# Ledger of designs, part 96: designed miniproteins, single chains, continued (3)

Each design is a single chain, and the fold is of that chain. pLDDT is the mean over its residues in the fold that is shown.

## One batch from the design tools (miniprotein)

Design m11325
Fold by ESMFold2-Fast:
Structure m11325 (fold): chain A 61 residues (1-61)
Amino acid sequence: AAEEAAEAYLRARNLYDSLPVRDPEAVAALDRGVELLVAGEYAEARAAFERALALLEAQLA
């Protein structure tokens, strides 16, 4: 739970840091994920981070 959310965050954050321009929706999803993670809502945090990652990956397509 917490480990999976942290891993999802790191994957999204790593891609975020590698991009010169970030989708505002991806940034919002990443920020929301961090809020949920701090609140202990690990499943929701993971989903938010996975959404952020998918949006950032879409920028590369």
Scores: mean pLDDT 82

Design m11326
Fold by ESMFold2-Fast:
Structure m11326 (fold): chain A 71 residues (1-71)
Amino acid sequence: DKEKEIEELKKKLKMAEDMLKGVQEIRDQTLAQVPQSASARDVAALLDEQAKKLEETIKELKEKLKELLES
């Protein structure tokens, strides 16, 4: 079942990486649409925070995967 856990972690990593890409794309689109809008910048800042959280989650998942592979 260790292999099953590894596969699940890899799947979660790919999903999280896809989500990160999506968040970055939406942020870029938001800023491009109305660059002088305070609301657009607020949304972009919120998306940046979401991206940071997602990056932390990805790092945690990678560390767990490494631990399982090293064990």
Scores: mean pLDDT 80

Design m11327
Fold by ESMFold2-Fast:
Structure m11327 (fold): chain A 82 residues (1-82)
Amino acid sequence: MDKKKLLEAIGLILRIIGLQFELRLEFPDDPRAAEAIRKGEELLKKALEAMKKGDYDQAIKLAEEAVRYLEETLRELREEAE
């Protein structure tokens, strides 16, 4: 087992959960926040399925995509709120 890749995948999954929580708290009624959470959840589900199969490279790739999308959405919403 690639312990380093497993830890990286876990770290990204925790980051996804944190970003979804931030979007829910800061923009609870925003449809773009809701859509980003939905897309993040779908990618998280796929990343977890890849981890269950031992495909940590795929899990990392999917989790990184989710983090990027959630971070970009959160940044854009924060910039527009100013």
Scores: mean pLDDT 85

Design m11328
Fold by ESMFold2-Fast:
Structure m11328 (fold): chain A 66 residues (1-66)
Amino acid sequence: SAMEEEFRRMLETALEMLERGDDAAAMAGLAEVVKKYNSEEARRALEALQAGRRDEALELLRRLLE
């Protein structure tokens, strides 16, 4: 569905921002995913990133995109 495609695209964009070191853009993107989709997995990734657990946030995002 269009919503599933948008959800995946937003997560892919957040992962790209995080991989290039733009943590602020990644957090903003994850916050939008949480707001629009109420995704518990996206919320866990956002909380990890906000706590400075950057490697955990990266691993969580990669697992979500499998």
Scores: mean pLDDT 86

Design m11329
Fold by ESMFold2-Fast:
Order: sequence, then structure tokens, then C-alpha cells
Structure m11329 (fold): chain A 60 residues (1-60)
Amino acid sequence: SKEEVESAINAIEEALKDTPVPKELIEEVIEAAEEQFKHLSKEDREKIIEAVRKAAEKYS
């Protein structure tokens, strides 16, 4: 579980670094992440979503 969350965050950061997402699409990326990780706890899912937001702001 913890390793899964860390792996997901690392993969998201690498993906957004390589392919920056325009600000107008950030909400769609967040929605996709919520759907992909809906099997995780709310706390773990929020950690992943927060990483998506931070990476998107850093690389947009």
C-alpha cells in the first residue's frame, strides 16, 4: 500500500515532467487519478491527488 502510493506519485511526477499539462486540463487529470486510485483509502488517494496538483503547477 505505502509502496504503491510512492510508486504512483513517482510515476505521475515523471509523466507530468515529460509531458506538461495545461492548467485548463488539470481538473481532468485529477478526475482520472481519482478514478484510477479509487481502490485506495481516502488518505492515500488525497496524497496522490496533491502530488498531481504540485507536479502540474511545477511543470506548467
Scores: mean pLDDT 76

Design m11330
Fold by ESMFold2-Fast:
Structure m11330 (fold): chain A 97 residues (1-97)
Amino acid sequence: LSEVFKALDAKDYEKAKQILDEIVEERVKRGEPLYENELQKKSLILDLKSLLTFYKNLGIKPDEVERYLAERVALLIDDPEVEKILKEMGLKVPKSL
């Protein structure tokens, strides 16, 4: 997931989507959660919060690709604070599976 945020920072949305899809597919095949431990989960949540807060504070509305990635990452990192930030940015809050 850290590589997804690096690709987003570089404005390489196709690469970010590809990396995210590969992570999801690999984890699903192994029947594993989409993070390996609680520290990694917390780190990923902080990275996502920082990215979403950055866009909110600049008044930049993410394009459709950035919105898609943010919503999909929020589904992988189930955190009410992330959902709140997405809602405040006018992004669709995904329902947890």
Scores: mean pLDDT 60

Design m11331
Fold by ESMFold2-Fast:
Structure m11331 (fold): chain A 80 residues (1-80)
Amino acid sequence: MTAFLVEDVETGELYLLIVEGDTVYLYDKEGNFLGTSYGAGEALLNAKEGDVIELEVEIDGEKKTLRLRILDKYENPVLG
């Protein structure tokens, strides 16, 4: 599992991304689940701190494209 702290380039809003395989789960800074992106896992796993990525996310039944700057990358943040 890989997690990212990201910033929306347009709004300045902070999000947490959780990557599991090819699926990305989007959370707000308060820990509320917002939506899911499919097929973005590989591109995100190859990204580094400071990179800007485009992510298509389904939020509240609507498909939105977010442009996100990676602030932090956490590899295997949970010890099993």
Scores: mean pLDDT 79

Design m11332
Fold by ESMFold2-Fast:
Structure m11332 (fold): chain A 66 residues (1-66)
Amino acid sequence: SSEIARLRQGLAQVDAELAWADDLLAKAKTLSPDEAKELRDFAESLRMMAEHLRRQLEAQLAALEA
């Protein structure tokens, strides 16, 4: 259905956001601890928000496929 396609597109966007967060965390490893802190805090926040959205989208998909 179009609804399932929309939710799958949302999951693809979440995957992109998680990849971006992982890239930021990798970059933080090349910095001093003090310089890395703000970047790491931002990346962790981005990951938490993306993981929360993933769970919501997966729950909606499961409900439609049940």
Scores: mean pLDDT 86

Design m11333
Fold by ESMFold2-Fast:
Structure m11333 (fold): chain A 61 residues (1-61)
Amino acid sequence: SMREEIEEEAIRRGIEATKAESVEAGAKVIQDTFDERWPEASDQEILRVVMEAMERVDAER
């Protein structure tokens, strides 16, 4: 489903973001990318998925 694709991509990009100089910059890129790739998803849904992905990445550290 679209939600599952968004969640998987957010986790992948979240992991990539931890390799960047700042997690905040990575989260911003993820958010912007989701808005461009999945315009049918609401901003609230994208934000929630991104936050959940960042929490999972942070938990692995």
Scores: mean pLDDT 59

Design m11334
Fold by ESMFold2-Fast:
Structure m11334 (fold): chain A 92 residues (1-92)
Amino acid sequence: LLERAEELGRLAEETGDENLARAARLYYLAASIEPAVAAGADPDVLAEVVRRTLLELGVPEEEAERLAELVRTDPAAASEELVRLAEEFLEK
């Protein structure tokens, strides 16, 4: 996930493609969830970070709230959903 985020970020910088930049940020976010949980991060704080990031990327509030709640209840599923959203940005 992190390696994919770095690759997409580099391509976004080279091309100026906003969808590549959004996908890179989502992959980076997905890559950070499990390590943060393992390190004892507060699930409420982590969920709020995910919610705000999704809103900044233009994800509708209803979907951002649903994914934030998923971070609290099933972090692995939340990471998978963030990767799915990243791929949607890449499909254009």
Scores: mean pLDDT 80

Design m11335
Fold by ESMFold2-Fast:
Structure m11335 (fold): chain A 78 residues (1-78)
Amino acid sequence: YRLTVSGPASEVDVDLVREILREHGVEIVSETYRVDGDHATLVLRVRGEEENLRAAVEELRKRLPSSVSVGLEPELVF
């Protein structure tokens, strides 16, 4: 799975994202952080059970500001 967290750079809390994923048993395989002006995009390749991934995304949406978007999509590279 690919997890994308994007929003204002000041509001994309990378440490909080990592903590939430860890507490839901989601493994971070790779991490890319990009900043373009005041906008940050965090792209994570993650592994875990689908239920745990969904729970982590819901918790991220709850704990991150409304200005931050969170998306989860399946990776097609096998």
Scores: mean pLDDT 77

Design m11336
Fold by ESMFold2-Fast:
Formats: C-alpha cells, structure tokens, sequence
Structure m11336 (fold): chain A 61 residues (1-61)
C-alpha cells in the first residue's frame, strides 16, 4: 500500500509537471515571437520547474 501510494504521488507530480511545463513552453513560444530574450527566459523557467518536479517524484519513489 505504501509503495502504491508512493507511485501514485510520483505519477501525480509528473502529471502536474507535464501540464506546467507544457503551459510554460506555449508561453515561451508566444513571447519568443515578440521578444526572443523573454521567450528564452520562460523556457528556462520551464526547465527549472520540470527539474524540481522530477526530483520530487524521484524522492517519493
């Protein structure tokens, strides 16, 4: 049960991370069309969020 709870939590974190990073990627593209620097900054934020959530999921597993 604890293993199942941990897997569910990890999956939830990864699923949430996918949504967040996808939203940031879309925003980065839109901003990149107007300002390449701003777009790149948002892409970097997306990478940071993904890394944090991946590490959190790995810690739960």
Amino acid sequence: STMEANRRMAQDLLDHGDRVTRSLTERGRRLGEISPDEGEKVFKEGDDVRDRLTRAADRVL
Scores: mean pLDDT 75

Design m11337
Fold by ESMFold2-Fast:
Structure m11337 (fold): chain A 85 residues (1-85)
Amino acid sequence: LAAALEAKRKALEDELLAETERILGPEAAELVRRAFREDPSKAGSAFAAGGVLGIARGIEDPSLSEEERRRFMLETTVELLERRL
């Protein structure tokens, strides 16, 4: 169970890295890659917080597209990583 959870976490980290590069560009993706390499637990916490805030934003503005919600989540996550949770 723990090993399966860790494998899923790593797969999600890889997906989030690729999506960050696609949406926010290579500079933001590089920051995220460094954060995961230095402290994957803190990086994961930042993505979890960004995800929660993205959901809250989507509830406040349901007219936002999937891409816009994802962009907001990733922008918030990068800001949290820059501040070093």
Scores: mean pLDDT 74

Design m11338
Fold by ESMFold2-Fast:
Structure m11338 (fold): chain A 78 residues (1-78)
Amino acid sequence: MLLKMVEDGVVYELTGAPSIQSLLNAMNSILGVKNPKGTLTLDLPEERVRELVLQVAQIIRDKKIKLKEGTENLTLTP
């Protein structure tokens, strides 16, 4: 279901050392999970990680959700 938003998404920049864990932490913040325990760790290709980061960033922006400390720097740079 989250994959549909990539085509309508705004380009965001992810600064720092991007990791699947950073993306999963951002997703948990969106889903209202108090602690990022039990997060599904998926071995995903880099392109898929980029797509998911864009989706997560767009959802955060649209819903005005405040990110947990350490996820506020979701800015993707080429």
Scores: mean pLDDT 44

Design m11339
Fold by ESMFold2-Fast:
Structure m11339 (fold): chain A 68 residues (1-68)
Amino acid sequence: PEVLKAKSLQNPYIEAEITLLSETTARIKNLLTGQEVEAEIVARLSETELVLKLKNNGTEITFEILER
């Protein structure tokens, strides 16, 4: 699986490790808290911007990819 390091564009203090599980699903690990949640891949806005929707609460977060 592809693993990305990313930050939230809504809150740049939220850094995450994103594991791409399929074309439509990902797992997000919050690097500050260690909490993991499953997400749906809603959109790829660019080569460095990814929109994920959290499965637990439906919140959409736009991530900037820092490392691949």
Scores: mean pLDDT 82

Design m11340
Fold by ESMFold2-Fast:
Formats: C-alpha cells, sequence, structure tokens
Structure m11340 (fold): chain A 70 residues (1-70)
C-alpha cells in the first residue's frame, strides 16, 4: 500500500507515463532510492523544460530520445 500510494502521488504530481510509472514501481519494490531520485528528477526536468520552451512534455521527451539514439 505504501508503494501504491507513492506511485499515485508521483503520477498525479508529475503526470507519469505508464512506462515511467512501471519503472518507478520496480525501483520502489527493489528499494533503489538512487534510481527513484534519478527517475523523478528526469520527469521534473522534462516538465520544466516543456514549460520554459512553451512545448509539450511529449515533444521534449521525443527530442531527448532522438539525441540519445545518436
Amino acid sequence: SAIDRQLEEATAELGLSPEAKAQLRALLENDDKTGVDILLSIEKTLRELAAERGVSVEQVRAEAAEAAAG
């Protein structure tokens, strides 16, 4: 229940995708505090960049994925 509550709070606050929510669940189940912090920091950064640039979070995520692919 504690894990489910934390997932719902993070999803409501950050608008997590189903993929990000699944990753967060796995990290919480493994008590990977560093992984949780990294994931939440990435999601916050994507939202902040989207707001700053006046674009969608989806656009910023797509651009980041394209950059990571080379």
Scores: mean pLDDT 79

Design m11341
Fold by ESMFold2-Fast:
Structure m11341 (fold): chain A 65 residues (1-65)
Amino acid sequence: SADEQEFERILAGLKQVAALTGDGREIGIRLAAKDYGVDEAELRRLLDAGRLEEAARLLHEGKKA
């Protein structure tokens, strides 16, 4: 479905952001949080915990809301 394809795209993007370091990672997290209308600190917490699927669900639900 379109929702499944969007979730996979979000997850792939988050894997790229999670692999970044320093300012690149910070900018990537900020832009993703703004684009999907979610809390930046919450997104950072999930990525720092290695919870990439939960982070992707957070962004996916933010876009649906």
Scores: mean pLDDT 83

Design m11342
Fold by ESMFold2-Fast:
Structure m11342 (fold): chain A 100 residues (1-100)
Amino acid sequence: SVNERLEEILKETKEIVEEFKKLNPDKKRRNEALESEFEHLKELAEETRDNPEAQREVLEELKLFVEEILKISKLEKNEELAEKAEELRERIEELIEELE
């Protein structure tokens, strides 16, 4: 259940990152940093499978990552991406709260 929800969150996070890259193809350094950070978080999620305490730490890092995307989206006045990032942030927070 938690792993399935985390995989769905990771899939939606990847979609936001790809959308963000398409809108700003000239921002290569930022795009590479976002891709690298996302891939690292994805690998951590896979490595921490079946460890709820470690999965919570991955979710907390993923929340920070999504909050950074939200901040940039607001600064660049991309309301659609900001809304998607906020919804994703809320879903991550809910999953963190369910992990005791």
Scores: mean pLDDT 84

Design m11343
Fold by ESMFold2-Fast:
Structure m11343 (fold): chain A 100 residues (1-100)
Amino acid sequence: SAEDVLKQAEDLGVLAVIALDELRAQGAPEEVVAELERIVRELSELLQRLKEDPNDLAAARRLIELAERAVALVEPYDPVTAAHMRRLVEEFRRLLEELE
């Protein structure tokens, strides 16, 4: 459902922000923090697109791609948050398949 896709996208955005704060707190390299900051920004833009058009499959697919990149960046520093994000990405992917 479109509403479930939006909720999942919002939850992923929240976890990405939490992960960014945790990486900063752990003293992750500046280049890793900067890349995650770019991902968080793009996720916010994609979430805005999905709020305007919940059936924007291109935005949803791009969001999954960016969230998977965020998981890879976060995992070496915060494996617990990375595991939570990975679970949400897999759930989001399943919801997206139901809309196709």
Scores: mean pLDDT 84

Design m11344
Fold by ESMFold2-Fast:
Structure m11344 (fold): chain A 112 residues (1-112)
Amino acid sequence: DPKKVAEALVEVAKEILEAEYGKKLNSLEEILEFLREKGLDELADLLERTVAALRAGRSPKDILRELAGEGDAGTTVRALLSRALERVGRTDVINEIIKENEEEAKEVKLNK
């Protein structure tokens, strides 16, 4: 359920920002505004697009693959999305991506 994953992604982002910055945020809009105020515009834009794609019913697996090409912001959003997938019981998606990556990077510690 991509919409349920989108909700979990917003909650994960709230918790991490509260833990790192002590900032209580109540909505995706407040999260995006806070990130942009910190100069993290690329991360904010990518997080916004990821939530919108999930709300539109796009596959979390396809989104995770696309985020792999988006630099440091992509790495961060992939980590957030992976935690969101764990919360909704979609660890199958994470494990499938790990297996695909292991075939490409046989000797590198990228996937455990």
Scores: mean pLDDT 76

Design m11345
Fold by ESMFold2-Fast:
Structure m11345 (fold): chain A 107 residues (1-107)
Amino acid sequence: ADPAAIEVAKEVLQVLRSLPEIKVTVDGNTLTITYSDNPLVQRIVDLAAEILEASEIADVTRDGNTLTVTLKLSDEDAAKVFNTPVTPMTAEEALARLEALKKELFS
């Protein structure tokens, strides 16, 4: 995979894992992301899904408040994404970070 796409996936997953209203469960190369009906959290998850799909690094499926992400990476590259350190952030900081990432991706 493109190294830039791997960095995008790392940033997106770090943002999602930093929020208390988002729960991430890992099974191999598949992430199951469950989240609340909070409108700001919904916007963050929608933006994250859009960025991951646009980077072509993942297949993303949404069913209600569950997002299923299958990374199109080798085990080694997937481990780099999964083991990215998480720093707690506010929902407003998370949204701003993903909006900045989207702007960079479409630049």
Scores: mean pLDDT 79

Design m11346
Fold by ESMFold2-Fast:
Structure m11346 (fold): chain A 115 residues (1-115)
Amino acid sequence: MKELQEELKKLIKELEELEKKGLEDEDNLSKAWSLIVRIALLLGIPQEKLDELTALLLNDPDSEEFKKLYEELKEEIEKKLEEILGKEVAEKFSELFDKIMEALKKYIKKRKAEN
């Protein structure tokens, strides 16, 4: 538990630093998403759900299926983080997850329009 708490705190701090550097940068956005995936896996979210979310995001980020799965995963992650690190850290992560997801959606839409 203590080792998990320290690893999660470190990963969330790295997410904060990437958000401050700018999520409009493709490398920063890619690193931020990798950190989200690692946090989710450490919290016991199945890889299959993360793969499904990624597939839905790449296909249609405005779909109801994407919105539903994203909200379900966000709520599950926030609840698990609250149990481990407390409400303030869980809410901070939830805000960062929303910012990263919005940046990913914009990036995907832009790349599809430019192709």
Scores: mean pLDDT 85

Design m11347
Fold by ESMFold2-Fast:
Order: C-alpha cells, then structure tokens, then sequence
Structure m11347 (fold): chain A 88 residues (1-88)
C-alpha cells in the first residue's frame, strides 16, 4: 500500500544519510507522535531490532501496521513531510 512504500523509502533514506542509532531515534520520534503509549511500547522494540538488523522491509511493515492501528491520515502526512525534508 501507499503507507508501506512511504515507510520503506523513509527507513532506506534514514539509513543512507544517518547512523543506525539516529535512524532508530527518528523512527521512534515519528511513532511517538501518532501512537498511544501502549502501542509504542509494543512496537518500538521490534522496530529497533529490525532497523539494527538492516531488515528494511520488516521495519517498514511494522511501522505501517502501527500507523494503520493508530492514525493513518496523520501517519501518512508525517511520512510525506519527513521524506520531503530528507530529499532537500
């Protein structure tokens, strides 16, 4: 879906431009803005593990599922906004 493709592009671009730890921090910041504390605590450890492993597809799937379970519209807008900043 569109959110998955945006999530995948964001994670790939973050790992291209930044350290793994910085990429994790950026993704967790995005996740914290759109998810409840409970959903964040459930998803964040799995996302950290996937990003550290370089498993971009799994990280994108986890981020997409979290967005779809919380606020798909706001999540999509944040993904598009962050990607626009990284392409400048």
Amino acid sequence: GEIFELAKKLIEKLLELYSVDEAIEAVEHLLSRITSEELFEKVAPKLREAIRAGDVEKAAELLTEAILQSNPEEGKELLEYLLSLLNE
Scores: mean pLDDT 87

Design m11348
Fold by ESMFold2-Fast:
Parts: C-alpha cells; sequence; structure tokens
Structure m11348 (fold): chain A 88 residues (1-88)
C-alpha cells in the first residue's frame, strides 16, 4: 500500500506547511528548525503529488483540515488524521 502511505505523508506534509509558522511561534522553533521542517514537509507533498497528481486539491484540502485541527489540539489532530487515512 505504497500509494496510500505516500498520500498520507503528503497530507501530513501539506498540514505541516499550512501550520508551520504558527507552530514555530507557539513552540519557539529556530529559523533552522523551521527550514528543516519545511524542506521535509515539501518532500512529503512532492511524493504524494508524484504518486497521484489528480488528487492535488484533495491533498491540500485535507492538509488544511488537519492543520486547523492540529492548531486547536493534538487530540483533534489525531482524530482528523485517522478519518483522512480511513478515506484513502
Amino acid sequence: DEKKLALAAAIAGAATLAALDEIAKREGLSDEEVAEARARAEAWVELGLAAAPELREKILRYGEELARAALESPELMEEKFKEIVEEL
């Protein structure tokens, strides 16, 4: 299930990119840590888009939903991520 894993990683990457600036501010991340997290998240998104370019809009939408949940609480993020993975 390589495609499902690539899509899940891409959605997590998209969520990271959407929430990164706010998480960095809340957690006190350094510019170096932010740059490393951004590069990793971009790589995950690229893998998913390479596997399923037709799902670009879906990946970005789920990423935004997951980011919103993550910024609210870790518990809501876990629940939202499980919902997304079950739909894949």
Scores: mean pLDDT 82

Design m11349
Fold by ESMFold2-Fast:
Structure m11349 (fold): chain A 88 residues (1-88)
Amino acid sequence: EAQRLLDLARQYLAQAGRLTAEGERLRDVDAARMLRLARQAQRYLGLAGRYAAQLSTLDPDAAQALLDEGLRIMRRATAAVQAARAAE
């Protein structure tokens, strides 16, 4: 169970990170697409967070590392959304 939760959380964090990076590249080119990618990244962050929370009862150190990574990606996604909205 712990390995399954870890793998799922890592998978969703990787997807969130990829979408956030793509959105950052589109910030000055296509704000509407950037906002859609940021929203999708936030959905994947939510899923990763749920699995990390479940993992915390089995492997608290691994869960904390996943939550810290998720927070870093979330801050990047939020900054991108705020920058795009400011341009509107």
Scores: mean pLDDT 80

Design m11350
Fold by ESMFold2-Fast:
Structure m11350 (fold): chain A 71 residues (1-71)
Amino acid sequence: MDEERRRRELEETVRVALGEPSPERQGLILQTALDRFGREEESRLEDILVKLGVSRSTFRRLLRRARGEPP
């Protein structure tokens, strides 16, 4: 997949997730994107979220919930 297209799709996924009022659904959307693009993209997804005003700790907490892991 093209790098620029992948980044654009991740940015769109983040915007969709941030539009969801449920933290559980936000985490599910973000985890689904990682399942699609590969878990190696987690750092890039985290960087996009930080640029959009979401803390790294919030992102990690959302993913842990989606994975069924304790916070």
Scores: mean pLDDT 75

Design m11351
Fold by ESMFold2-Fast:
Structure m11351 (fold): chain A 65 residues (1-65)
Amino acid sequence: MTDVEINIQASIQAKEQLGEEVKKASEEAKKAPSEQERLDVLTPTHQKVNALTNKLIDELEKAKK
């Protein structure tokens, strides 16, 4: 197994775990009385999703070599 394959598998597992965090953040956002407070709860999770997606894309591009 190559480092690229290990990193891709780790990224997929992390994405599944992050899916649970997103669901929890969404439930917590429903309790927030203002739109700004909802964004404050959701923004960190959305940033993590984007970072993980970018990492997975980079690893897939490396695998094309």
Scores: mean pLDDT 73

Design m11352
Fold by ESMFold2-Fast:
Structure m11352 (fold): chain A 62 residues (1-62)
Amino acid sequence: MVTLEFEVLGHKVTATVRGDEITIEIQGDLTDEQYKKAVEKAKQFAELARLLAELQELLELL
């Protein structure tokens, strides 16, 4: 499980990865365009966080 907090276009975004589930939560009321961009960024970070959590253990074994 990993949680990432970051800011996109002045809005706080929280992406939580728990096993095979990714939850993206955006604070505030965004325009359709801002919402799309925030979701794409959060999705990318959540996927990266999931891969890093799994790969970090393997990389440290190098």
Scores: mean pLDDT 70

Design m11353
Fold by ESMFold2-Fast:
Structure m11353 (fold): chain A 86 residues (1-86)
Amino acid sequence: SAAIEAAVEAYVAGLAEKMRAHPEEVAALSAARAAEAEAAGDLEEAALLRRLAELARALAAGDEARAAALAAEIRAGLTRLALAEA
């Protein structure tokens, strides 16, 4: 759905802005939340949160190619989760 794609893009854009401002904080928070999700049995959410932590670290390192690849995986994961919850 175009609406889901637009919502995912808006969410990712907002997250990217926060990551540029505070990449280490976003990486730490995402990793901590991934551990919580894994403990709760939410393995797909945990995987997504781990990719968010990796994205924040890639952005901090200036690795544009890795950041682009991780962002694409995150968009795909968010779209799948949104469709599953609908």
Scores: mean pLDDT 78

Design m11354
Fold by ESMFold2-Fast:
Structure m11354 (fold): chain A 69 residues (1-69)
Amino acid sequence: MRKLLVSVGKGSATVTSDGKSTTVKEGETIVAPEDAKVTPAPGARVVVTDLETGESTYLDGNGNVIPAP
């Protein structure tokens, strides 16, 4: 099963998997399963990296994919 690396560059995010939620704060990084839901806080900037492919996705505070900063 693929794993995601979730890193918060600004603000915070909530990562939810299997009914469990973890808060990730600015400057923190966690490993989550691929099926995890990442919910950025308003105004946040979050990077989600697929650990199998090395591809990164950047999310804003509305959960939208944005260009790399």
Scores: mean pLDDT 77

Design m11355
Fold by ESMFold2-Fast:
Structure m11355 (fold): chain A 105 residues (1-105)
Amino acid sequence: SPKERALQALAAARDTLVALLARAIAAGDAESVALVEGLILELGDIEARLEAATTREELLAELERAVALLAEGIERFRALGDAAGAAALEAERARLEALIEELRA
Protein backbone atom coordinates (compact mmCIF):
# COMPACT_ATOMS: atom_id res chain seq x y z
CA SER A 1 0.00 0.00 0.00
CA PRO A 2 1.09 3.67 -0.28
CA LYS A 3 1.27 3.87 3.53
CA GLU A 4 3.48 0.75 3.72
CA ARG A 5 5.80 2.20 1.03
CA ALA A 6 5.97 5.49 2.97
CA LEU A 7 6.78 3.72 6.27
CA GLN A 8 9.48 1.65 4.51
CA ALA A 9 11.04 4.84 3.06
CA LEU A 10 11.04 6.48 6.53
CA ALA A 11 12.57 3.30 8.02
CA ALA A 12 15.37 3.48 5.40
CA ALA A 13 16.01 7.15 6.34
CA ARG A 14 16.06 6.18 10.05
CA ASP A 15 18.59 3.37 9.33
CA THR A 16 20.82 5.94 7.58
CA LEU A 17 20.52 8.29 10.60
CA VAL A 18 21.36 5.41 13.00
CA ALA A 19 24.51 4.68 10.94
CA LEU A 20 25.44 8.41 11.02
CA LEU A 21 24.88 8.42 14.82
CA ALA A 22 27.23 5.43 15.24
CA ARG A 23 29.86 7.23 13.11
CA ALA A 24 29.52 10.46 15.16
CA ILE A 25 29.83 8.56 18.47
CA ALA A 26 32.95 6.71 17.21
CA ALA A 27 34.46 10.08 16.15
CA GLY A 28 33.69 11.71 19.55
CA ASP A 29 31.74 14.42 17.66
CA ALA A 30 29.28 15.71 20.28
CA GLU A 31 27.71 18.28 17.89
CA SER A 32 26.93 15.63 15.24
CA VAL A 33 25.65 13.23 17.94
CA ALA A 34 23.20 15.90 19.20
CA LEU A 35 22.12 16.75 15.62
CA VAL A 36 21.47 13.11 14.61
CA GLU A 37 19.69 12.24 17.90
CA GLY A 38 17.34 15.19 17.28
CA LEU A 39 16.70 14.10 13.69
CA ILE A 40 15.96 10.51 14.81
CA LEU A 41 13.50 11.76 17.46
CA GLU A 42 11.65 14.04 15.01
CA LEU A 43 11.57 11.30 12.34
CA GLY A 44 10.05 8.93 14.95
CA ASP A 45 7.25 11.46 15.56
CA ILE A 46 6.63 11.65 11.78
CA GLU A 47 6.54 7.82 11.56
CA ALA A 48 3.94 7.68 14.40
CA ARG A 49 1.73 10.30 12.69
CA LEU A 50 2.09 8.54 9.33
CA GLU A 51 1.00 5.21 10.93
CA ALA A 52 -2.09 7.08 12.23
CA ALA A 53 -2.78 8.71 8.81
CA THR A 54 -6.14 7.73 7.27
CA THR A 55 -6.11 9.93 4.12
CA ARG A 56 -3.72 10.35 1.18
CA GLU A 57 -3.43 14.06 2.05
CA GLU A 58 -2.31 13.24 5.63
CA LEU A 59 0.22 10.70 4.30
CA LEU A 60 1.65 13.24 1.81
CA ALA A 61 1.83 15.93 4.52
CA GLU A 62 3.95 13.64 6.75
CA LEU A 63 6.24 12.69 3.83
CA GLU A 64 6.70 16.42 3.08
CA ARG A 65 7.59 16.97 6.77
CA ALA A 66 10.19 14.18 6.48
CA VAL A 67 11.70 15.86 3.37
CA ALA A 68 11.87 19.20 5.26
CA LEU A 69 13.49 17.47 8.27
CA LEU A 70 16.15 15.85 6.05
CA ALA A 71 16.76 19.20 4.27
CA GLU A 72 17.41 20.81 7.69
CA GLY A 73 19.79 17.96 8.56
CA ILE A 74 21.66 18.40 5.25
CA GLU A 75 22.18 22.14 5.93
CA ARG A 76 23.37 21.42 9.50
CA PHE A 77 25.86 18.74 8.32
CA ARG A 78 27.18 21.17 5.68
CA ALA A 79 27.60 23.86 8.38
CA LEU A 80 29.62 21.30 10.40
CA GLY A 81 31.80 20.54 7.32
CA ASP A 82 30.44 16.96 7.10
CA ALA A 83 30.02 16.45 3.34
CA ALA A 84 29.56 12.66 3.72
CA GLY A 85 26.73 13.08 6.25
CA ALA A 86 25.05 15.66 4.02
CA ALA A 87 25.37 13.33 0.98
CA ALA A 88 23.80 10.39 2.89
CA LEU A 89 20.76 12.51 3.83
CA GLU A 90 20.53 13.92 0.24
CA ALA A 91 20.11 10.33 -1.02
CA GLU A 92 17.28 9.66 1.50
CA ARG A 93 15.62 13.02 0.68
CA ALA A 94 15.70 12.13 -3.05
CA ARG A 95 14.05 8.76 -2.26
CA LEU A 96 11.24 10.49 -0.30
CA GLU A 97 10.76 13.16 -3.02
CA ALA A 98 10.46 10.44 -5.70
CA LEU A 99 7.85 8.61 -3.56
CA ILE A 100 5.86 11.85 -3.06
CA GLU A 101 5.75 12.40 -6.86
CA GLU A 102 4.62 8.77 -7.46
CA LEU A 103 1.86 9.11 -4.82
CA ARG A 104 0.66 12.44 -6.32
CA ALA A 105 0.31 10.84 -9.77
Scores: mean pLDDT 90

Design m11356
Fold by ESMFold2-Fast:
Structure m11356 (fold): chain A 68 residues (1-68)
Amino acid sequence: GEEAVEEAVEKALEVFREKLEEGASPKDAGRAGVEVLKEEMERKGLSEEEIEEALRRFDREGTRLVLE
């Protein structure tokens, strides 16, 4: 459901932010965030729709964090 997507994206973005604060490049931080999304997808058995939505939201919000 929507909450599962939101939670997965939140966890991925938290890791992304922490990696950027540690001095990682946006590319390395993005890789770490995607790994967290994969873990959430495996644990929760996300549907194709939820997986696509989670990846889109992570990309959109991660881009925003890098540009601001």
Scores: mean pLDDT 78

Design m11357
Fold by ESMFold2-Fast:
Structure m11357 (fold): chain A 118 residues (1-118)
Amino acid sequence: SEKEKVIQFMNELIKILDELIEKVRDVDPFGARVLETIKKHLEKLKEEAKNLSPEEARQKFLDFVSGVVQTLRELADRYKDKNPELAELVREAMEKIIELAKKVFPDDPRVDEMRAAL
């Protein structure tokens, strides 16, 4: 179902965030805490989504993912001058998230908006 696809996307996003947190933690403990907070909110949204309609789950998740992409863009911009390798890892994470969004929600205008944020 569409709802099962949204929950699966949430699981994949949690995995992407976990991998990014491990890479960021030793270089920028503050940035790692920001990502950990995002992951915590995503875990709560995942549990909430089980009791939402498919459309409500989709809308809340796309709103959340848009915010994640914006936060990652801001982190990449902060790292670009002093740690360009970390900035690139953050951009790779953003691209993976947007590709997952395209796969689960093809032709959704919000996904096009996320691509514009790259």
Scores: mean pLDDT 83

Design m11358
Fold by ESMFold2-Fast:
Structure m11358 (fold): chain A 64 residues (1-64)
Amino acid sequence: TPAQLAETQGMLAGLRQGIREAATDVYGEEAGRRALEAFVEALNAGERLTVAVSRAFQAAREAA
């Protein structure tokens, strides 16, 4: 439904923001950017949400 789509979009926007902030806080600003890029790339590639989050923090660690 349109309401379910809006809820999903809101949740994903919050996750993107949270991942960037968490990675920036722990590993620095560049790591935060790399984490967000990896997260969006994984989701666009059709990976599961849990895998996308894992890839985001792996990218953050590699950029640190």
Scores: mean pLDDT 83

Design m11359
Fold by ESMFold2-Fast:
Structure m11359 (fold): chain A 91 residues (1-91)
Amino acid sequence: MTLEEIREALKRKAELLARIAEALGREDAAKELREIAEKALEANPEELAEMAKRMEEIELELGRNSNPEQLEIAIEVLRKEAEEIRKEALE
C-alpha cells in the first residue's frame, strides 16, 4: 500500500464516519471527522497516524453510545458506500 493510498483510505473512512455521526445526531463528531478528512490528503505519516488514532477514539465513542436502531442506520450508510466503491472498481 502506497502513502497516497493510505491518505485516500483515511479520508474516505473519515468522510464515512462523519456521515454516520451526522445521522446519529452527533454534529460535534461529524465536524471533527470532516476536518480530519480535509487534512488527510496533505498529512505526513506521523500526522496520518495521529488522525487514525483520533478517528478510532471517535468511532469507539459513537459505538458505545449507539443503540441497535442507530447501528442499523450506520450499517445502511456503510452498505451504500461499499456499493459505490464496487461500482467504481468495475470496468
Scores: mean pLDDT 73

